# Designed miniproteins, single chains, continued (2), part 15

Each design is a single chain, and the fold is of that chain. pLDDT is the mean over its residues in the fold that is shown.

## One batch from the design tools (miniprotein)

Design m4492
Fold by ESMFold2-Fast:
Structure m4492 (fold): chain A 62 residues (1-62)
Amino acid sequence: DAKLAAAQAAYAAVGADGPAEEGARAVARALGIDEERGVAIAREAGATDAAGAASAVVNAVG
């Protein structure tokens, strides 16, 4: 959907296998939520890469 597409575009610069924290911040920024909240969601979900962080953030806010 639109939120997932925006999230995927947001972390493309970081790379899917990139750092989870950088991915979480990029996705949070793209979705208009607090970056620290995005990082917290990714950590709680156990995300280890940007793609995992993106999925966790989208799922939590969607």
Scores: mean pLDDT 77

Design m4493
Fold by ESMFold2-Fast:
Structure m4493 (fold): chain A 107 residues (1-107)
Amino acid sequence: AMAERLAERRKLIDELNKILDEKGLSPERKQLVLDLFYRLPLETQKEVLKIIKEKGLSGDEIVALILAAYYYATFPTEEAKKFYEDVIKGNKEAIDKAVRDFDDLLR
């Protein structure tokens, strides 16, 4: 039911919000991360949150993962898919690029 999907989505957003506070993200960074996460399909939200929890990701790694997931969900190209997969694998160059791209969105 739509109401069940909305309740599940709210729980995922609340859980991510708590994790971002624990990782010490600034209010501005936290708001953009939540805005990008909100725009993801429910299945992708579940996958992203599972990866964050299972791998114990840092704040920068969470930022990178959610931005890469957002790019792939918005523009499902092979390049966006590879970028998302590289970030999931902990590729430092991909993570550093994602963090820079995210910071550019805050300007």
Scores: mean pLDDT 88

Design m4494
Fold by ESMFold2-Fast:
Structure m4494 (fold): chain A 66 residues (1-66)
Amino acid sequence: MEVIEEETDAQTPEEAKEALERLAKEKGIELLNPPRVIVTSESITAFAFGRKDGKMVLLVVRSKKP
């Protein structure tokens, strides 16, 4: 399974979801589930499973809090 992980400047869960959805569109990935967001004191992480060219892909976007 391919894993695509990118850093984002998202400051809210909504921004992290939007960043992941944009990444999926840019890479031609069909999302198989709604993006999920995990918020901690140090980071915001959004992730979802997708499909690209018939193969399963895991997408992750992380925002590192300053």
Scores: mean pLDDT 79

Design m4495
Fold by ESMFold2-Fast:
Structure m4495 (fold): chain A 62 residues (1-62)
Amino acid sequence: LTPEQQRVREAMRRVAATLFGVPESELPEDAVELAKRIADALGFSDEVRQRLIDQAVRDVGP
C-alpha cells in the first residue's frame, strides 16, 4: 500500500472503531466487510452501500 492508501485505511478504521464503540482489533481487516459495516451503521441506502463496496474493491482490493 502507498502511504496515502495506508493513512486512508487507518482513518477509516479509527472512524469505524469510534462509531461502533469497539477497539480497532475487533474490526474486520477486509475492506469490503468494513465498508458494509460503516454503511449499515450510518443508515445508507442499498444503492450508496453498493457504491461504497465497489469503491473499496477498486481502491484497496477485496
Scores: mean pLDDT 72

Design m4496
Fold by ESMFold2-Fast:
Structure m4496 (fold): chain A 66 residues (1-66)
Amino acid sequence: MPAASAPSEEDLARARRFAALLEQVSTLTEAEREALIHGLAVALKNPAARAAIERGEAALRAELAA
């Protein structure tokens, strides 16, 4: 489906990866996971928020590796 204002497939993929990382350190309900993925995908449309999410993902991966 065409996506003019919706998050891109890549943004949704990034949001899902971040949610999967969070699930390794916390338990989320299905509703919480869905809300998180949607919120992250919408936030990725903002360049400043995207940069913050990328830093958060890197920090979370570092915590999981430690």
Scores: mean pLDDT 73

Design m4497
Fold by ESMFold2-Fast:
Structure m4497 (fold): chain A 68 residues (1-68)
Amino acid sequence: MPALSDEEKEMYLQLALKELEEYKKNNIIPKTEQEKEAVEVMEKVAKEKDRAKALELIGEYVEKQLAK
């Protein structure tokens, strides 16, 4: 089953935050709708102060991508 553990969700959360920082530092704009959706999810999890909600958001997004 492609269900993510909390450890894996944390890993993806950290990767998302790192990628978002690179996007902002280099003023990179997402070009595709998939990239725009990914950046929007990254911004939502970065802004989310509740870690449980942040892990849920990133987990749902990643699981959706992996389940395809």
Scores: mean pLDDT 74

Design m4498
Fold by ESMFold2-Fast:
Structure m4498 (fold): chain A 72 residues (1-72)
Amino acid sequence: SKASVDRLLAILEDRSEPEWRRQVAAGVLQLGLSLGVLSLDEAAIARLRELVADESVPPELREQLRAILSMV
């Protein structure tokens, strides 16, 4: 649902969240997209692109987010 995607993106964008929680949020988003139970609208795609462009985001997390973007 949109609410689930918005919540996961909020966790991913929160720099105060520990890296492991942001990685779990990315994994949940990726799994939900793979199963077809989640979808990304243009606003969600734009937010993911911002995160991928942000060098303050850990490299492993940015690679996971690039993989997510390749699915849509």
Scores: mean pLDDT 86

Design m4499
Fold by ESMFold2-Fast:
Structure m4499 (fold): chain A 85 residues (1-85)
Amino acid sequence: MKQALEYARKAAEAFKSGDLTSGAEYFNKALEAALSIKDPEERQRALEEMARLLEEAAEESKDPTTSDVARGLARSARRLAETGG
């Protein structure tokens, strides 16, 4: 969980600053870390927290493209949380 959330925070900060490349890279690392969590409840919580962080980044971003990408990735994380990863 800790590693997934650390990467998710880095992704959120990158998206807030308009760095789509770093944001996507950190999001992928966060996803890999979250999906490697063997406990289903911990994995679900990590994915839900990742989605929340990205939704906040999308709202705080003043750039429409960065906001749209962050929202898209947040929706992907929420779907994975709902389906069990």
Scores: mean pLDDT 82

Design m4500
Fold by ESMFold2-Fast:
Structure m4500 (fold): chain A 94 residues (1-94)
Amino acid sequence: SMEELLKKLAEEIKKIFDSTELSEEEKEIMQRYIVEMLLLTEDGIRRGLSAEEIHARLDALLARYKAQGLSPKVVAALEKIHELLKEFVDEVAA
C-alpha cells in the first residue's frame, strides 16, 4: 500500500500544481518546496519519528516558506500540499 499511497500523493500534488496559475519563479519555488517536503517526510519515516514529530517539522518548513512574502495563491497551494503530506504521514503511521 506504500506504493499506492505515494502514487495518490503524487497525483494530488500534480493537480494542485497544474490548477494554480504560476509564473516561472513561482513554479521554481513550489517545486523546491515539494522536494524539501518529500525529503523531510522520507527522512522522518526512515528514522522512525512519530507522526506528530514529522508534522511539527512539516509545519516549520511551511512557516519558513511563508516568511518569504509569497503571493496568496502560492501560499494557498503550499498549504494544500502541506495538508496532503500530513495526511500521507498519518496513513503511513497507521
Scores: mean pLDDT 84

Design m4501
Fold by ESMFold2-Fast:
Structure m4501 (fold): chain A 60 residues (1-60)
Amino acid sequence: LKAQLLKVPGVGPALAERLAAGFGDLDNLLAASPTQLTNIAGVGAALAEAIVTGTRRLFG
C-alpha cells in the first residue's frame, strides 16, 4: 500500500505511512470517502479529493 500511495501526487512518505496505518490495504482505501480521509492528520478537503481521484485513476 505505501509504495502505491507514493505514486499519488501530493502524498509523501509520512502521509503514506499514516494512510497505510489507517486503512490497512488498497481495497479499504479505494472504498473510503474524502470525509474519511480528512480524519487522517495532515489531510484537508483538497488533499482528500486529490488522494481519492489519484488512487482511483491509478488503481481503481
Scores: mean pLDDT 75

Design m4502
Fold by ESMFold2-Fast:
Structure m4502 (fold): chain A 59 residues (1-59)
Amino acid sequence: DHPVVRMVSRHELGVELTREQAATVHRILSQGLDRETAIRRIVEETGLSEAEAERVLAA
């Protein structure tokens, strides 16, 4: 696969979550973790970037 520049300001287009990603985020938030820890868990479990995870938590 070629490294094609597809990373154009995804946050400006809005972060769209799949049903599974949304359920994972909800579960992580229900665990009462610190915001920084929650962002890390979201990145690890959903494959979102750190900035995308932060945007989701801010929304």
Scores: mean pLDDT 65

Design m4503
Fold by ESMFold2-Fast:
Structure m4503 (fold): chain A 60 residues (1-60)
Amino acid sequence: PKLELTEKQRKALEELAKDAGAKSAEEALKGIERSGAENGDSAEELRKQLDGIAESMGIE
């Protein structure tokens, strides 16, 4: 995938993936990118959501 995330955003995605029952953050990321590519969703929207989650969970 071409979606680049910071370490902080990747950790937030990993926590979300575990909460959602996904096997790994990488699987979750691929699913999101595939969905985004199909619908034209913004990578910026995803990053913003992950930043908010990271802040809420105290992830640096």
Scores: mean pLDDT 65

Design m4504
Fold by ESMFold2-Fast:
Formats: sequence, C-alpha cells, structure tokens
Structure m4504 (fold): chain A 78 residues (1-78)
Amino acid sequence: GSDVVRVLENTVRLDGDGDLPITVHSRLTEVLRDGRLETRVSYSFEVDDAHREAQRRRAQDLLRELAEELGEPVVIVD
C-alpha cells in the first residue's frame, strides 16, 4: 500500500506585456511507499490549441522551479 504524505496544488495565471496568457494547474504528490518517499508531479493547463506549444514550455519551467524549491526527486508524468 501507499500513503499520501503531502499534496501541493498550485494554480498560476500568467499575464504580461508580450507574454501569452496561461493558466497552469500543477499537482505535486509525495507518497510514502513501504518506508520510501516518492514524489510525483503532474500538470495541466488551460489554453486553446493555438497556444499550447508555447505554454507547455512555460509549464515545464514552473514545475522545475517548484521541484527545486522542495528539494525532492520529481517524476513528471506528462
């Protein structure tokens, strides 16, 4: 079995001059499995298909920043 130790959900809306609008939903889950801590990260973003490629890079940058802040090993599931 596994026990969820911590869940961090973050929603970020980025609006700026020259920047494409993006709403990013990220979920980082820490799971204790047989005495071992595992970290998993998933993300989704709310944009139209026309902007999807540019927004994906921003979402990845935000997830890396979050992982660095937490200092934990991260598995990105997308």
Scores: mean pLDDT 63

Design m4505
Fold by ESMFold2-Fast:
Structure m4505 (fold): chain A 85 residues (1-85)
Amino acid sequence: SMEEKKEELLKLIEEYERLVLEILELKAKTLSEEEQEVLKKGEEEFKKLVEEAKKYALENPDDEELYKGLKERVKLAREALEKLK
């Protein structure tokens, strides 16, 4: 159903957000104060893009390219996080 597709997309977006934020937190520990300020601005911009992606997903639950792209991004983010641990 469309409701199940919306739920799946939102779940993938939320998983991607959590993974990216964890990666950014780990990277921040290795950066200078000036680089941490740049990272913080990037995090704020990323959160805005996540909100836009959620709105888009609710209006376009049948977007197969979005679904495939989110699955790939989640996979790559998990691989990146594993290398940082």
Scores: mean pLDDT 87

Design m4506
Fold by ESMFold2-Fast:
Order: sequence, then C-alpha cells, then structure tokens
Structure m4506 (fold): chain A 61 residues (1-61)
Amino acid sequence: ATAREAAAASARAGDAASATAAWDGHQVLGPETPAEEAARYYESQGKPAAAERIRRAHALA
C-alpha cells in the first residue's frame, strides 16, 4: 500500500490523526511512497508517534 492509500483508508475509518500523518508523508516523499517507507522516514526524523499513525493507517488500507 502507498501513503495515499493509507491516508484514504484512515480518513474513511474516521481516524483524522492517522490520515493527517499519512498525508504528510505523501507530500514529503510522494504519493506512490509505500506507507511503511513513509513511517520509517518519520521515525528517522524523531517523530515515532507520526510513524505509528502511518502504520496504523496502512493496516486499514
């Protein structure tokens, strides 16, 4: 799944925080970035909470 798919799935589930985190990853790394790659990027930036939200959104996609 891509960051775009994770953001859409999270938004559909009503999880705004996960959708926002996945959308931010989409904008930084590009729409076709795998959600897990975006999560690892956020971990490297010292944002483990955002990484966890992206992984959660990916599980819904």
Scores: mean pLDDT 63

Design m4507
Fold by ESMFold2-Fast:
Structure m4507 (fold): chain A 63 residues (1-63)
Amino acid sequence: GAMAEAVRQQRLAAAEASRAALDKHTENLKKMGEEHPEDKELYDGGAKALENTRAALEAQARA
């Protein structure tokens, strides 16, 4: 029904926004690690955590 389609569209839009936000934050963290070598381990760790979260969201979207 129309309600189910609206819910599906909202879920897809939310998933796309979440992926885009994670990608942006991951890129920013990697850039910060390059600018701040003394904190590189912290920034690299944060980027890896966001990449893992993105992979999990993508796996859920495929299921």
Scores: mean pLDDT 79

Design m4508
Fold by ESMFold2-Fast:
Structure m4508 (fold): chain A 69 residues (1-69)
Amino acid sequence: AEEDAEKVLELAKPYLKMSEESQKNALELLLKGNRAVAGALLRDVRLAGASEELIEEMEKLIERVLEAS
């Protein structure tokens, strides 16, 4: 769960300018099953030009995190 959530943020990092504090807060909320944070991350990386392949990988990881919470 935590490893999958960390991977989501790692994949998002090149597309999003996130402070260390922002990354930590997003990780915590993902681990708590916060669907709104998950949706915001996916929208922001899409807006930043992330590939369909990367988005699909993030969605798969997010599903595992939310299922584990």
Scores: mean pLDDT 79

Design m4509
Fold by ESMFold2-Fast:
Order: structure tokens, then sequence, then C-alpha cells
Structure m4509 (fold): chain A 71 residues (1-71)
């Protein structure tokens, strides 16, 4: 799945948490704001994205995550 692919891409990388939150808050509907604010780690980010029921919102969150991964 796309999530399994991104988990592999994230292996050995660090999450720029502030960048992820900024991008996610800009791209996702306001109903997700509290959940985005609660993310504290890469694992929290994956758990949040996996729980998103809407495919478009999930895709936007996945893009935000990928753009926020640093070597």
Amino acid sequence: SGLDYLREQAKGRRLDLERFKELALERLPAEYDAQVAAVRSLEDAFAFIEAIPDPQDRGAALEALLESLVA
C-alpha cells in the first residue's frame, strides 16, 4: 500500500515535525487541526495518516509527510 511504501521511505530518516504540521495544517480540512497538533513523532504521523478515512485527505497528509522527511 502507499502507507507501507512511505514507511519504507521513512526508514533511517528524521521527521521535520514543525514542517509536517505546517504543511498538514495548510492542506487538510480544519477538522484535522487538533489531530495534527497532537503529532509528536514519525510514528504518530503514520498512525494519524493511517486513521484518515478520506482518500484525498490521506493523500494530502502523505505528501506533507514525504516533503517533511530529512536525511
Scores: mean pLDDT 82

Design m4510
Fold by ESMFold2-Fast:
Structure m4510 (fold): chain A 75 residues (1-75)
Amino acid sequence: KRAELIREMLKKLGVELPEEEIEYIASIENVKMAISALIILLENKGIFFSEEEKLEIANIEDFEEALEKLVEKAK
């Protein structure tokens, strides 16, 4: 489940998001759109990505792999 993958990612980053926001992101079918929305929420929590990092993550087609790359770049 996408929501569970998002919760695991947030635990690795030490960030808390409201459950409503997590469920909203998990409901977005398009991987690129879901990841873009998640990046915006993380930036609102003080986790920032370079344009190059955002592009690298955006080129990943698999949601779970995109989240793994997001965690890698956020640390």
Scores: mean pLDDT 81

Design m4511
Fold by ESMFold2-Fast:
Structure m4511 (fold): chain A 63 residues (1-63)
Amino acid sequence: SKELREKAIELIESTEGPVSERAIEMLRKGASGSSVGALLVLNGETELAQKLSELAREYKALL
């Protein structure tokens, strides 16, 4: 959903990590949560990837 994607973008922006800008751009272009999560994990941002999965679960929707 649009709301879930906006919340995911806000979460990534607050982290200011090494791949945050790329992850945000992927979400804005409609990439799946699994694709963004894979990018985060490959770059050592495993905790942020877990937080995105938790956010999607809270909204009862797929990112």
Scores: mean pLDDT 76

Design m4512
Fold by ESMFold2-Fast:
Structure m4512 (fold): chain A 87 residues (1-87)
Amino acid sequence: MEGTLETESGTARVVVEEEGNVTKIRVRRTDNDGRVYEEELEIEFEGDKAIIKGRRKDLVTGRVEEEEVEIPKEEAEKLIKQMKEIA
């Protein structure tokens, strides 16, 4: 699924891809001041929990931030639902 969200501060393009127990969410944001960010979340479900691997890249500065967190399955499902409503 792919969609674009238009806002006062710029645009966000959201892509949601599901393969088995893994959901990948990619977001590309372009601010009105020319800043561009790429964000990727990989969500893997394991029983009653979800492992989220996140990567954010600022395309203007080249800065990359990576994070891995474990959250309850219900919170991950809520996030995926919200992202699908945008995509």
Scores: mean pLDDT 73

Design m4513
Fold by ESMFold2-Fast:
Structure m4513 (fold): chain A 56 residues (1-56)
Amino acid sequence: MGIEDAERWARAGAEPARQAYEQTLAEHGRDPVGLGRASTAAAKAAYDAIKAEEAK
């Protein structure tokens, strides 16, 4: 696959990941547990968004 596909996937995942991260931190706090939960939520949101983008 080319670099163009990687950039497209990165853009598709970036905003959902950022939103999930900020929302999870707002819900769980900015302590180490909240940061861990936020990182996991961001990764999941990015993965789901990239899979949805690939399906188009």
Scores: mean pLDDT 75

Design m4514
Fold by ESMFold2-Fast:
Order: structure tokens, then sequence, then C-alpha cells
Structure m4514 (fold): chain A 67 residues (1-67)
């Protein structure tokens, strides 16, 4: 159903954010989440070892959940 698909998308986004947050915490770093456009979210992880930037294509609904 449409509700089940929406829940799956929310769980996917939450899992992604939790994974990056765990990595930041384990490396005593900083995680920044930014919406670059309607379909793109940028995650920036800053640690003592350097800066890593990852961009993800997301739906409008997934972007709203993160922000």
Amino acid sequence: SAMEKEQQERLKILGLVLEKLKHALENNGELTIEQIDEHTIRLTLKTKEGEEVEEFKVTEEEAKILL
C-alpha cells in the first residue's frame, strides 16, 4: 500500500542518518546535513582525519523527514 511504501522510505532515511551519526560519534567528528536541492541531500562528516562529503538523491518526502 501507499502507507507501507512511505514507511519503508522513512526507515531507509533514518537508517542512513543513524549510520553516519554512529560513524561521527566513533571518530569524535561532526556531521552536517544540508538540502542542496529538492532531490539532493549532502552529508558532511568532519573528523581529525579529514572531511568526507557524500551526496544522496532523495525524494521530496525523504528530504522533509531529514530536515
Scores: mean pLDDT 71

Design m4515
Fold by ESMFold2-Fast:
Structure m4515 (fold): chain A 64 residues (1-64)
Amino acid sequence: MVITDEEIARIAREAGISVATAVKVVELILKYGMPPSAAQRREIAREAGVSVSTVSKVVELLEE
């Protein structure tokens, strides 16, 4: 899966997070694999400093 700078900007806008945070969340999701488990989503949320609901929103945006 190739993630472009434009896709990162879209994810940041739609999820209501900064571009830097979107990069970190996307990298963590790709590291754990798609789709991440509930436990992996909690860990991603903790490491990126966002809510689990934000991680789930980013996962949905990556699947579109």
Scores: mean pLDDT 80

Design m4516
Fold by ESMFold2-Fast:
Structure m4516 (fold): chain A 72 residues (1-72)
Amino acid sequence: MDKEGAERAGEAVVRAAEEKGGLTAREAQDAALSGGKGPGAQGVAAASGMEARDRGVLTPEEARRLRELMSK
């Protein structure tokens, strides 16, 4: 997997969630793809979008948790 792209996408999602107070699935996907490129960023966009959809909204706290988990 493209770990660099995933990390950049994760950081972008966290930043967007902190600025907006929470992200919809579409907003999470757009944030990830604006921050990263390639398969890793696409993976983060898909995962963040699904989490936001399943939970209703991806909060800043949840976005930070996802970024930390994906950085392993």
Scores: mean pLDDT 77

Design m4517
Fold by ESMFold2-Fast:
Structure m4517 (fold): chain A 92 residues (1-92)
Amino acid sequence: PVTEEDLARRVQEFRDNLDSLIKDIDKALENSQNLTPEEIELLKEMKELLENATDENLARAFEVYAELLRLRGLDPELVDGFLLLAEYLRRA
């Protein structure tokens, strides 16, 4: 059961941790020997969006991350979760 309050809290957690998220992306890119060119491009796009994290850019970053998770074959529930966060931001 995801509420509007839960979505707002999750978005705020991302905003509060933007510097750490950007550093994690930089680490992934530095260790890129196991990443595909498509995954590298998605990570670069996500970093640029997070460096200027307006509501629109943060929503796009969540959509880009959802695509990265899908390409990696990770849990569909996580993909849906990030798409839900993006949709929440687009409604605000």
Scores: mean pLDDT 82

Design m4518
Fold by ESMFold2-Fast:
Structure m4518 (fold): chain A 63 residues (1-63)
Amino acid sequence: AAPFRVELPPVPEPAPGETVEADGIKHTASGTQPVRAVLTRHPDGTLELTITFADGSVLTRTE
């Protein structure tokens, strides 16, 4: 895959069962693209970050 970087603004830490959304920026060699970030804290305390890119692809990361 081509190298890229994603920049997200600082977001408040979600409480259990809470969802926080933020708009971020994907940096590429040809410029910038908007991305949508969703951070969800599950009732068990697990944090899940989902990033949706302009092309509709999704990246999910669990903390």
Scores: mean pLDDT 76

Design m4519
Fold by ESMFold2-Fast:
Structure m4519 (fold): chain A 77 residues (1-77)
Amino acid sequence: SEERDTILKAIAAVLIAIGGEAIARYLGDKERAIAEARRAIELARETLAASTDPEAKEFIEEALKYIEELLKELEAL
């Protein structure tokens, strides 16, 4: 379904934000890294609100916690 495809794409976007580009920017451009992390948090929250799949919700919630923790650590630097 279109809803399922949208959720999967949003999960993939959150994973990309967690795994690669955001972390790389933490080392070179702190302001941009913070902005990207905040954008990822907003996207994750929107996706969570739109999701009806319990497994997808649990996954997004775990990803959201991870991004929020990274943001806290980055802002503390």
Scores: mean pLDDT 64

Design m4520
Fold by ESMFold2-Fast:
Structure m4520 (fold): chain A 67 residues (1-67)
Amino acid sequence: GEEEERRRREREAEQRRKLFERLIEAIKNKDLEEIKKVIKEAERMGIGPEVLSILETYGITLEDIEK
């Protein structure tokens, strides 16, 4: 029910936080390979837009990563 949905969302929020931390680390290290992996994982989790928003904050676009 709704209570199980809420707990599932909490777990997903924790996984998202870990993914965001990994993304920030990769950006600081200029590790484009790791950034690409994080984006793919985020797409699988349904949070691709959030990851792209963080990349834009650091001046990185998806097009820049694909080049």
Scores: mean pLDDT 76

Design m4521
Fold by ESMFold2-Fast:
Structure m4521 (fold): chain A 90 residues (1-90)
Amino acid sequence: AEALLEKALELLDKMSKAKTKEEALEYLEQLKRTFEEIKKYMPRAASAMLRTVDRVEDIIEKLDDETVQRLAKAFSQYGKAVLDAMRKEL
């Protein structure tokens, strides 16, 4: 479980540095797969995060690259706080 949380943190860091919509969506898809694995250990928290990822994907597809960069950074900060809280519960 801890190794999966570390992978999710790495993906969120990459997400915060994404310069294009395509890069942001690629990292979100990888993050989604990682949270599907985390769901085996933390089903409630992982399911909530998966719903958030789906909504962020829908929003990103409608935005330009500059707006996506700002949203990706905000989501990354939020996601890192959630992962830190999840890690402290392990």
Scores: mean pLDDT 82

Design m4522
Fold by ESMFold2-Fast:
Structure m4522 (fold): chain A 91 residues (1-91)
Amino acid sequence: MAREEEALELAVEYLQADEEVAELAREYWRRGVSVEEAERYLEERGLLEDVEKFIDYLIETLGIGDPEEKELLRRALLLVVRAALEREEKL
């Protein structure tokens, strides 16, 4: 699988997201939804700091040294959380 798909599936697993949220996050990823937009959603809900701490913890635990992989995982986590919040508000 592509590295992007792997990072997104890892984020889905760690955040325990359901299939609908995972698919929405993949759609956001493919459409190039910006990190800034996802960060704004998290910041408005007071979750950005917690998500950033979780990303740092995962990167250290998984031994990810490549900057691109770190950014992919960060973006994946941000998009999964955004998808979950957007779905809740839309439903």
Scores: mean pLDDT 74

Design m4523
Fold by ESMFold2-Fast:
Structure m4523 (fold): chain A 90 residues (1-90)
Amino acid sequence: NREEALKHREEEVERAKERLEKEYGLKTVDEVLEFLAEAMGMSKEEVRELIKKDPLLAMVLATGPAAERGDMETAEFLRDAVLVLVDELR
């Protein structure tokens, strides 16, 4: 169900925003973008363009290294950052 999938995405984004603000102190889209850019070794503009053009690739590049080493906490945090930015920049 397409409508149910969109609702699940919206709920995931809202939970991601809450976790980023409360657990990591990232309160604004710019702070999330800056954090993700630093984590990926890219500029904020490069991350913004990547998320607009290929959000799945952005997710893999952000979370992949942490997931490969078994650092699921960092992988989840980076996933939350990508989800919030995909919602805000599209």
Scores: mean pLDDT 79

Design m4524
Fold by ESMFold2-Fast:
Structure m4524 (fold): chain A 69 residues (1-69)
Amino acid sequence: SSLVDQASSNVYKAYQLIQDSKQGKSNINDIKNAINLSNTGRDNATKGNDTLNVTSSDKNITQGNNLLS
């Protein structure tokens, strides 16, 4: 479905930004963008009943918030 496709795309982009941040290759704005993409992906995944992308989104949000702390 288009919602699952959108969730996968948003979660994947967020995941890449979070991994770059862990390697010192991103700034605060990139981390904030990753959290925003993960929130959008989580909404899309929830509406599409996509439990894997909900879980991946939650992981990205948690890691992004930890990096901002």
Scores: mean pLDDT 83

Design m4525
Fold by ESMFold2-Fast:
Structure m4525 (fold): chain A 55 residues (1-55)
Amino acid sequence: EEELRARLEAEEAQRQQELKEARERVDKASAITEAQYPASAPRARADALAELDSR
């Protein structure tokens, strides 16, 4: 049982690491977007809100 528990815990740790890597990839994609379009995000948001309000 101890070995089974250790193996299950290792599997869980691996899954947790995969989730962490997925989040890091999302963060990297966001950073790239912000780097390519500096200050674009708040402007795009403001424009979207203005369009919604205009309608």
Scores: mean pLDDT 67

Design m4526
Fold by ESMFold2-Fast:
Order: sequence, then C-alpha cells, then structure tokens
Structure m4526 (fold): chain A 68 residues (1-68)
Amino acid sequence: SARERQLEELRRAGVSEEMAEDMLRAKEGDPAAAERVGAVMRELAERSREIDISDLEKLREVREELTG
C-alpha cells in the first residue's frame, strides 16, 4: 500500500519506526500524532539554527536524537 511504502521510505531516510508512524498518522488526520510531530520539528528547527550548516555530522546527530 501507499502507506507501507511511505513508512519504508521514512525508515530508509533515518526516521525511527515510532516517528515514521506518527508522521503518517498526522498526515491521516490524527491530531495527537500531529502535535507530537510538530513538537519534534520545532525542536529540530531551533537546534539546527544553533549549528553551523557545514557541520553535517552534528546536524545528523540532532536529527537522530529527536527522531530515533
């Protein structure tokens, strides 16, 4: 199914199974999942602002910490 395909793509992109499931539930209209995803995305944006864009390793670590 399209949902299973998107789960697989998110997991291959380094998103945890729990986060990938919440992202898909948010897309499907689950407000609780949307709130959880929104909180993670906001924290990722705030922490990424403080990191040098050339430090790809640090950006990867922050992403894995928040989505892993």
Scores: mean pLDDT 75

Design m4527
Fold by ESMFold2-Fast:
Structure m4527 (fold): chain A 70 residues (1-70)
Amino acid sequence: SLPDIDLTPVMAETGLTPEQLGLILAALRGEVSYEKALERLQKMGVTKEQFERARALVEQAIADARAAGA
């Protein structure tokens, strides 16, 4: 399972909404493929560059949360 993380810094840096970041979290949980998440986000006006940046920041936040809990 994913740790509980603060997405506020990711929203501030990428301009993505909580709903849009929720799609990235759903992909990380295996609920949707990254390809489908990207397609849905592109329909919402999110660029591939914004998606890749947000994904990297979310993955880093998860890694940092796991390291802090170890």
Scores: mean pLDDT 81

Design m4528
Fold by ESMFold2-Fast:
Structure m4528 (fold): chain A 88 residues (1-88)
Amino acid sequence: DVVERLLAALDAYAKENGDEEFAQTVKELVEAIVNKDYEKAIEAAKRLIELRGPKVVSRVLDVLANALGNTELVEKIRKELGIEPLPE
């Protein structure tokens, strides 16, 4: 399962780097996207911008769009937050 592997990778990253708040917030974003909860997805994405800035969040959104296949919701999040897609 792609979602289970992604969450496990985030847990490993948090333990290795001590970045538990970032990993937890990305998990909340993943869960919100999977559940199609736009409001929670926006809240989690805003928190990620506060923690790491918009460029890192743009990369996270690209990874999640590819992994989860819900590109429409990811595009709505990007537009709401003014996050430009990564250059080609």
Scores: mean pLDDT 75

Design m4529
Fold by ESMFold2-Fast:
Structure m4529 (fold): chain A 111 residues (1-111)
Amino acid sequence: GSISAEELLARLEELRRRLGLEDVTSPEELEEGVRHLFTLFDTDRDGVLSPEEMQDFLDFFDRDGDGTLSLEEVPGVAVFLRLVRNGEEAKKLSDEQKELLREALEELLSR
């Protein structure tokens, strides 16, 4: 179903805590990135991301169109904020954190 900015922010804050990403992004950066994400993908400005807009989000990360997301093409939403602002932070994630983030994003985007 559709996801609101408030629901997305709450889920991203949960992922930030669960994956130990407190040193990757601040709550303020996370909120700013959710607003930025909605600006890019909430094209009808209804305050929610539809399944179609979520697919556009996924496609943005799968830039080579091979149907697989590489760890460099799936910065988690907390990492997406840092990637947009400072790509160096994405390289600081462990392989385990990257996989958990990829799986959590795929699950979140498929709802």
Scores: mean pLDDT 55

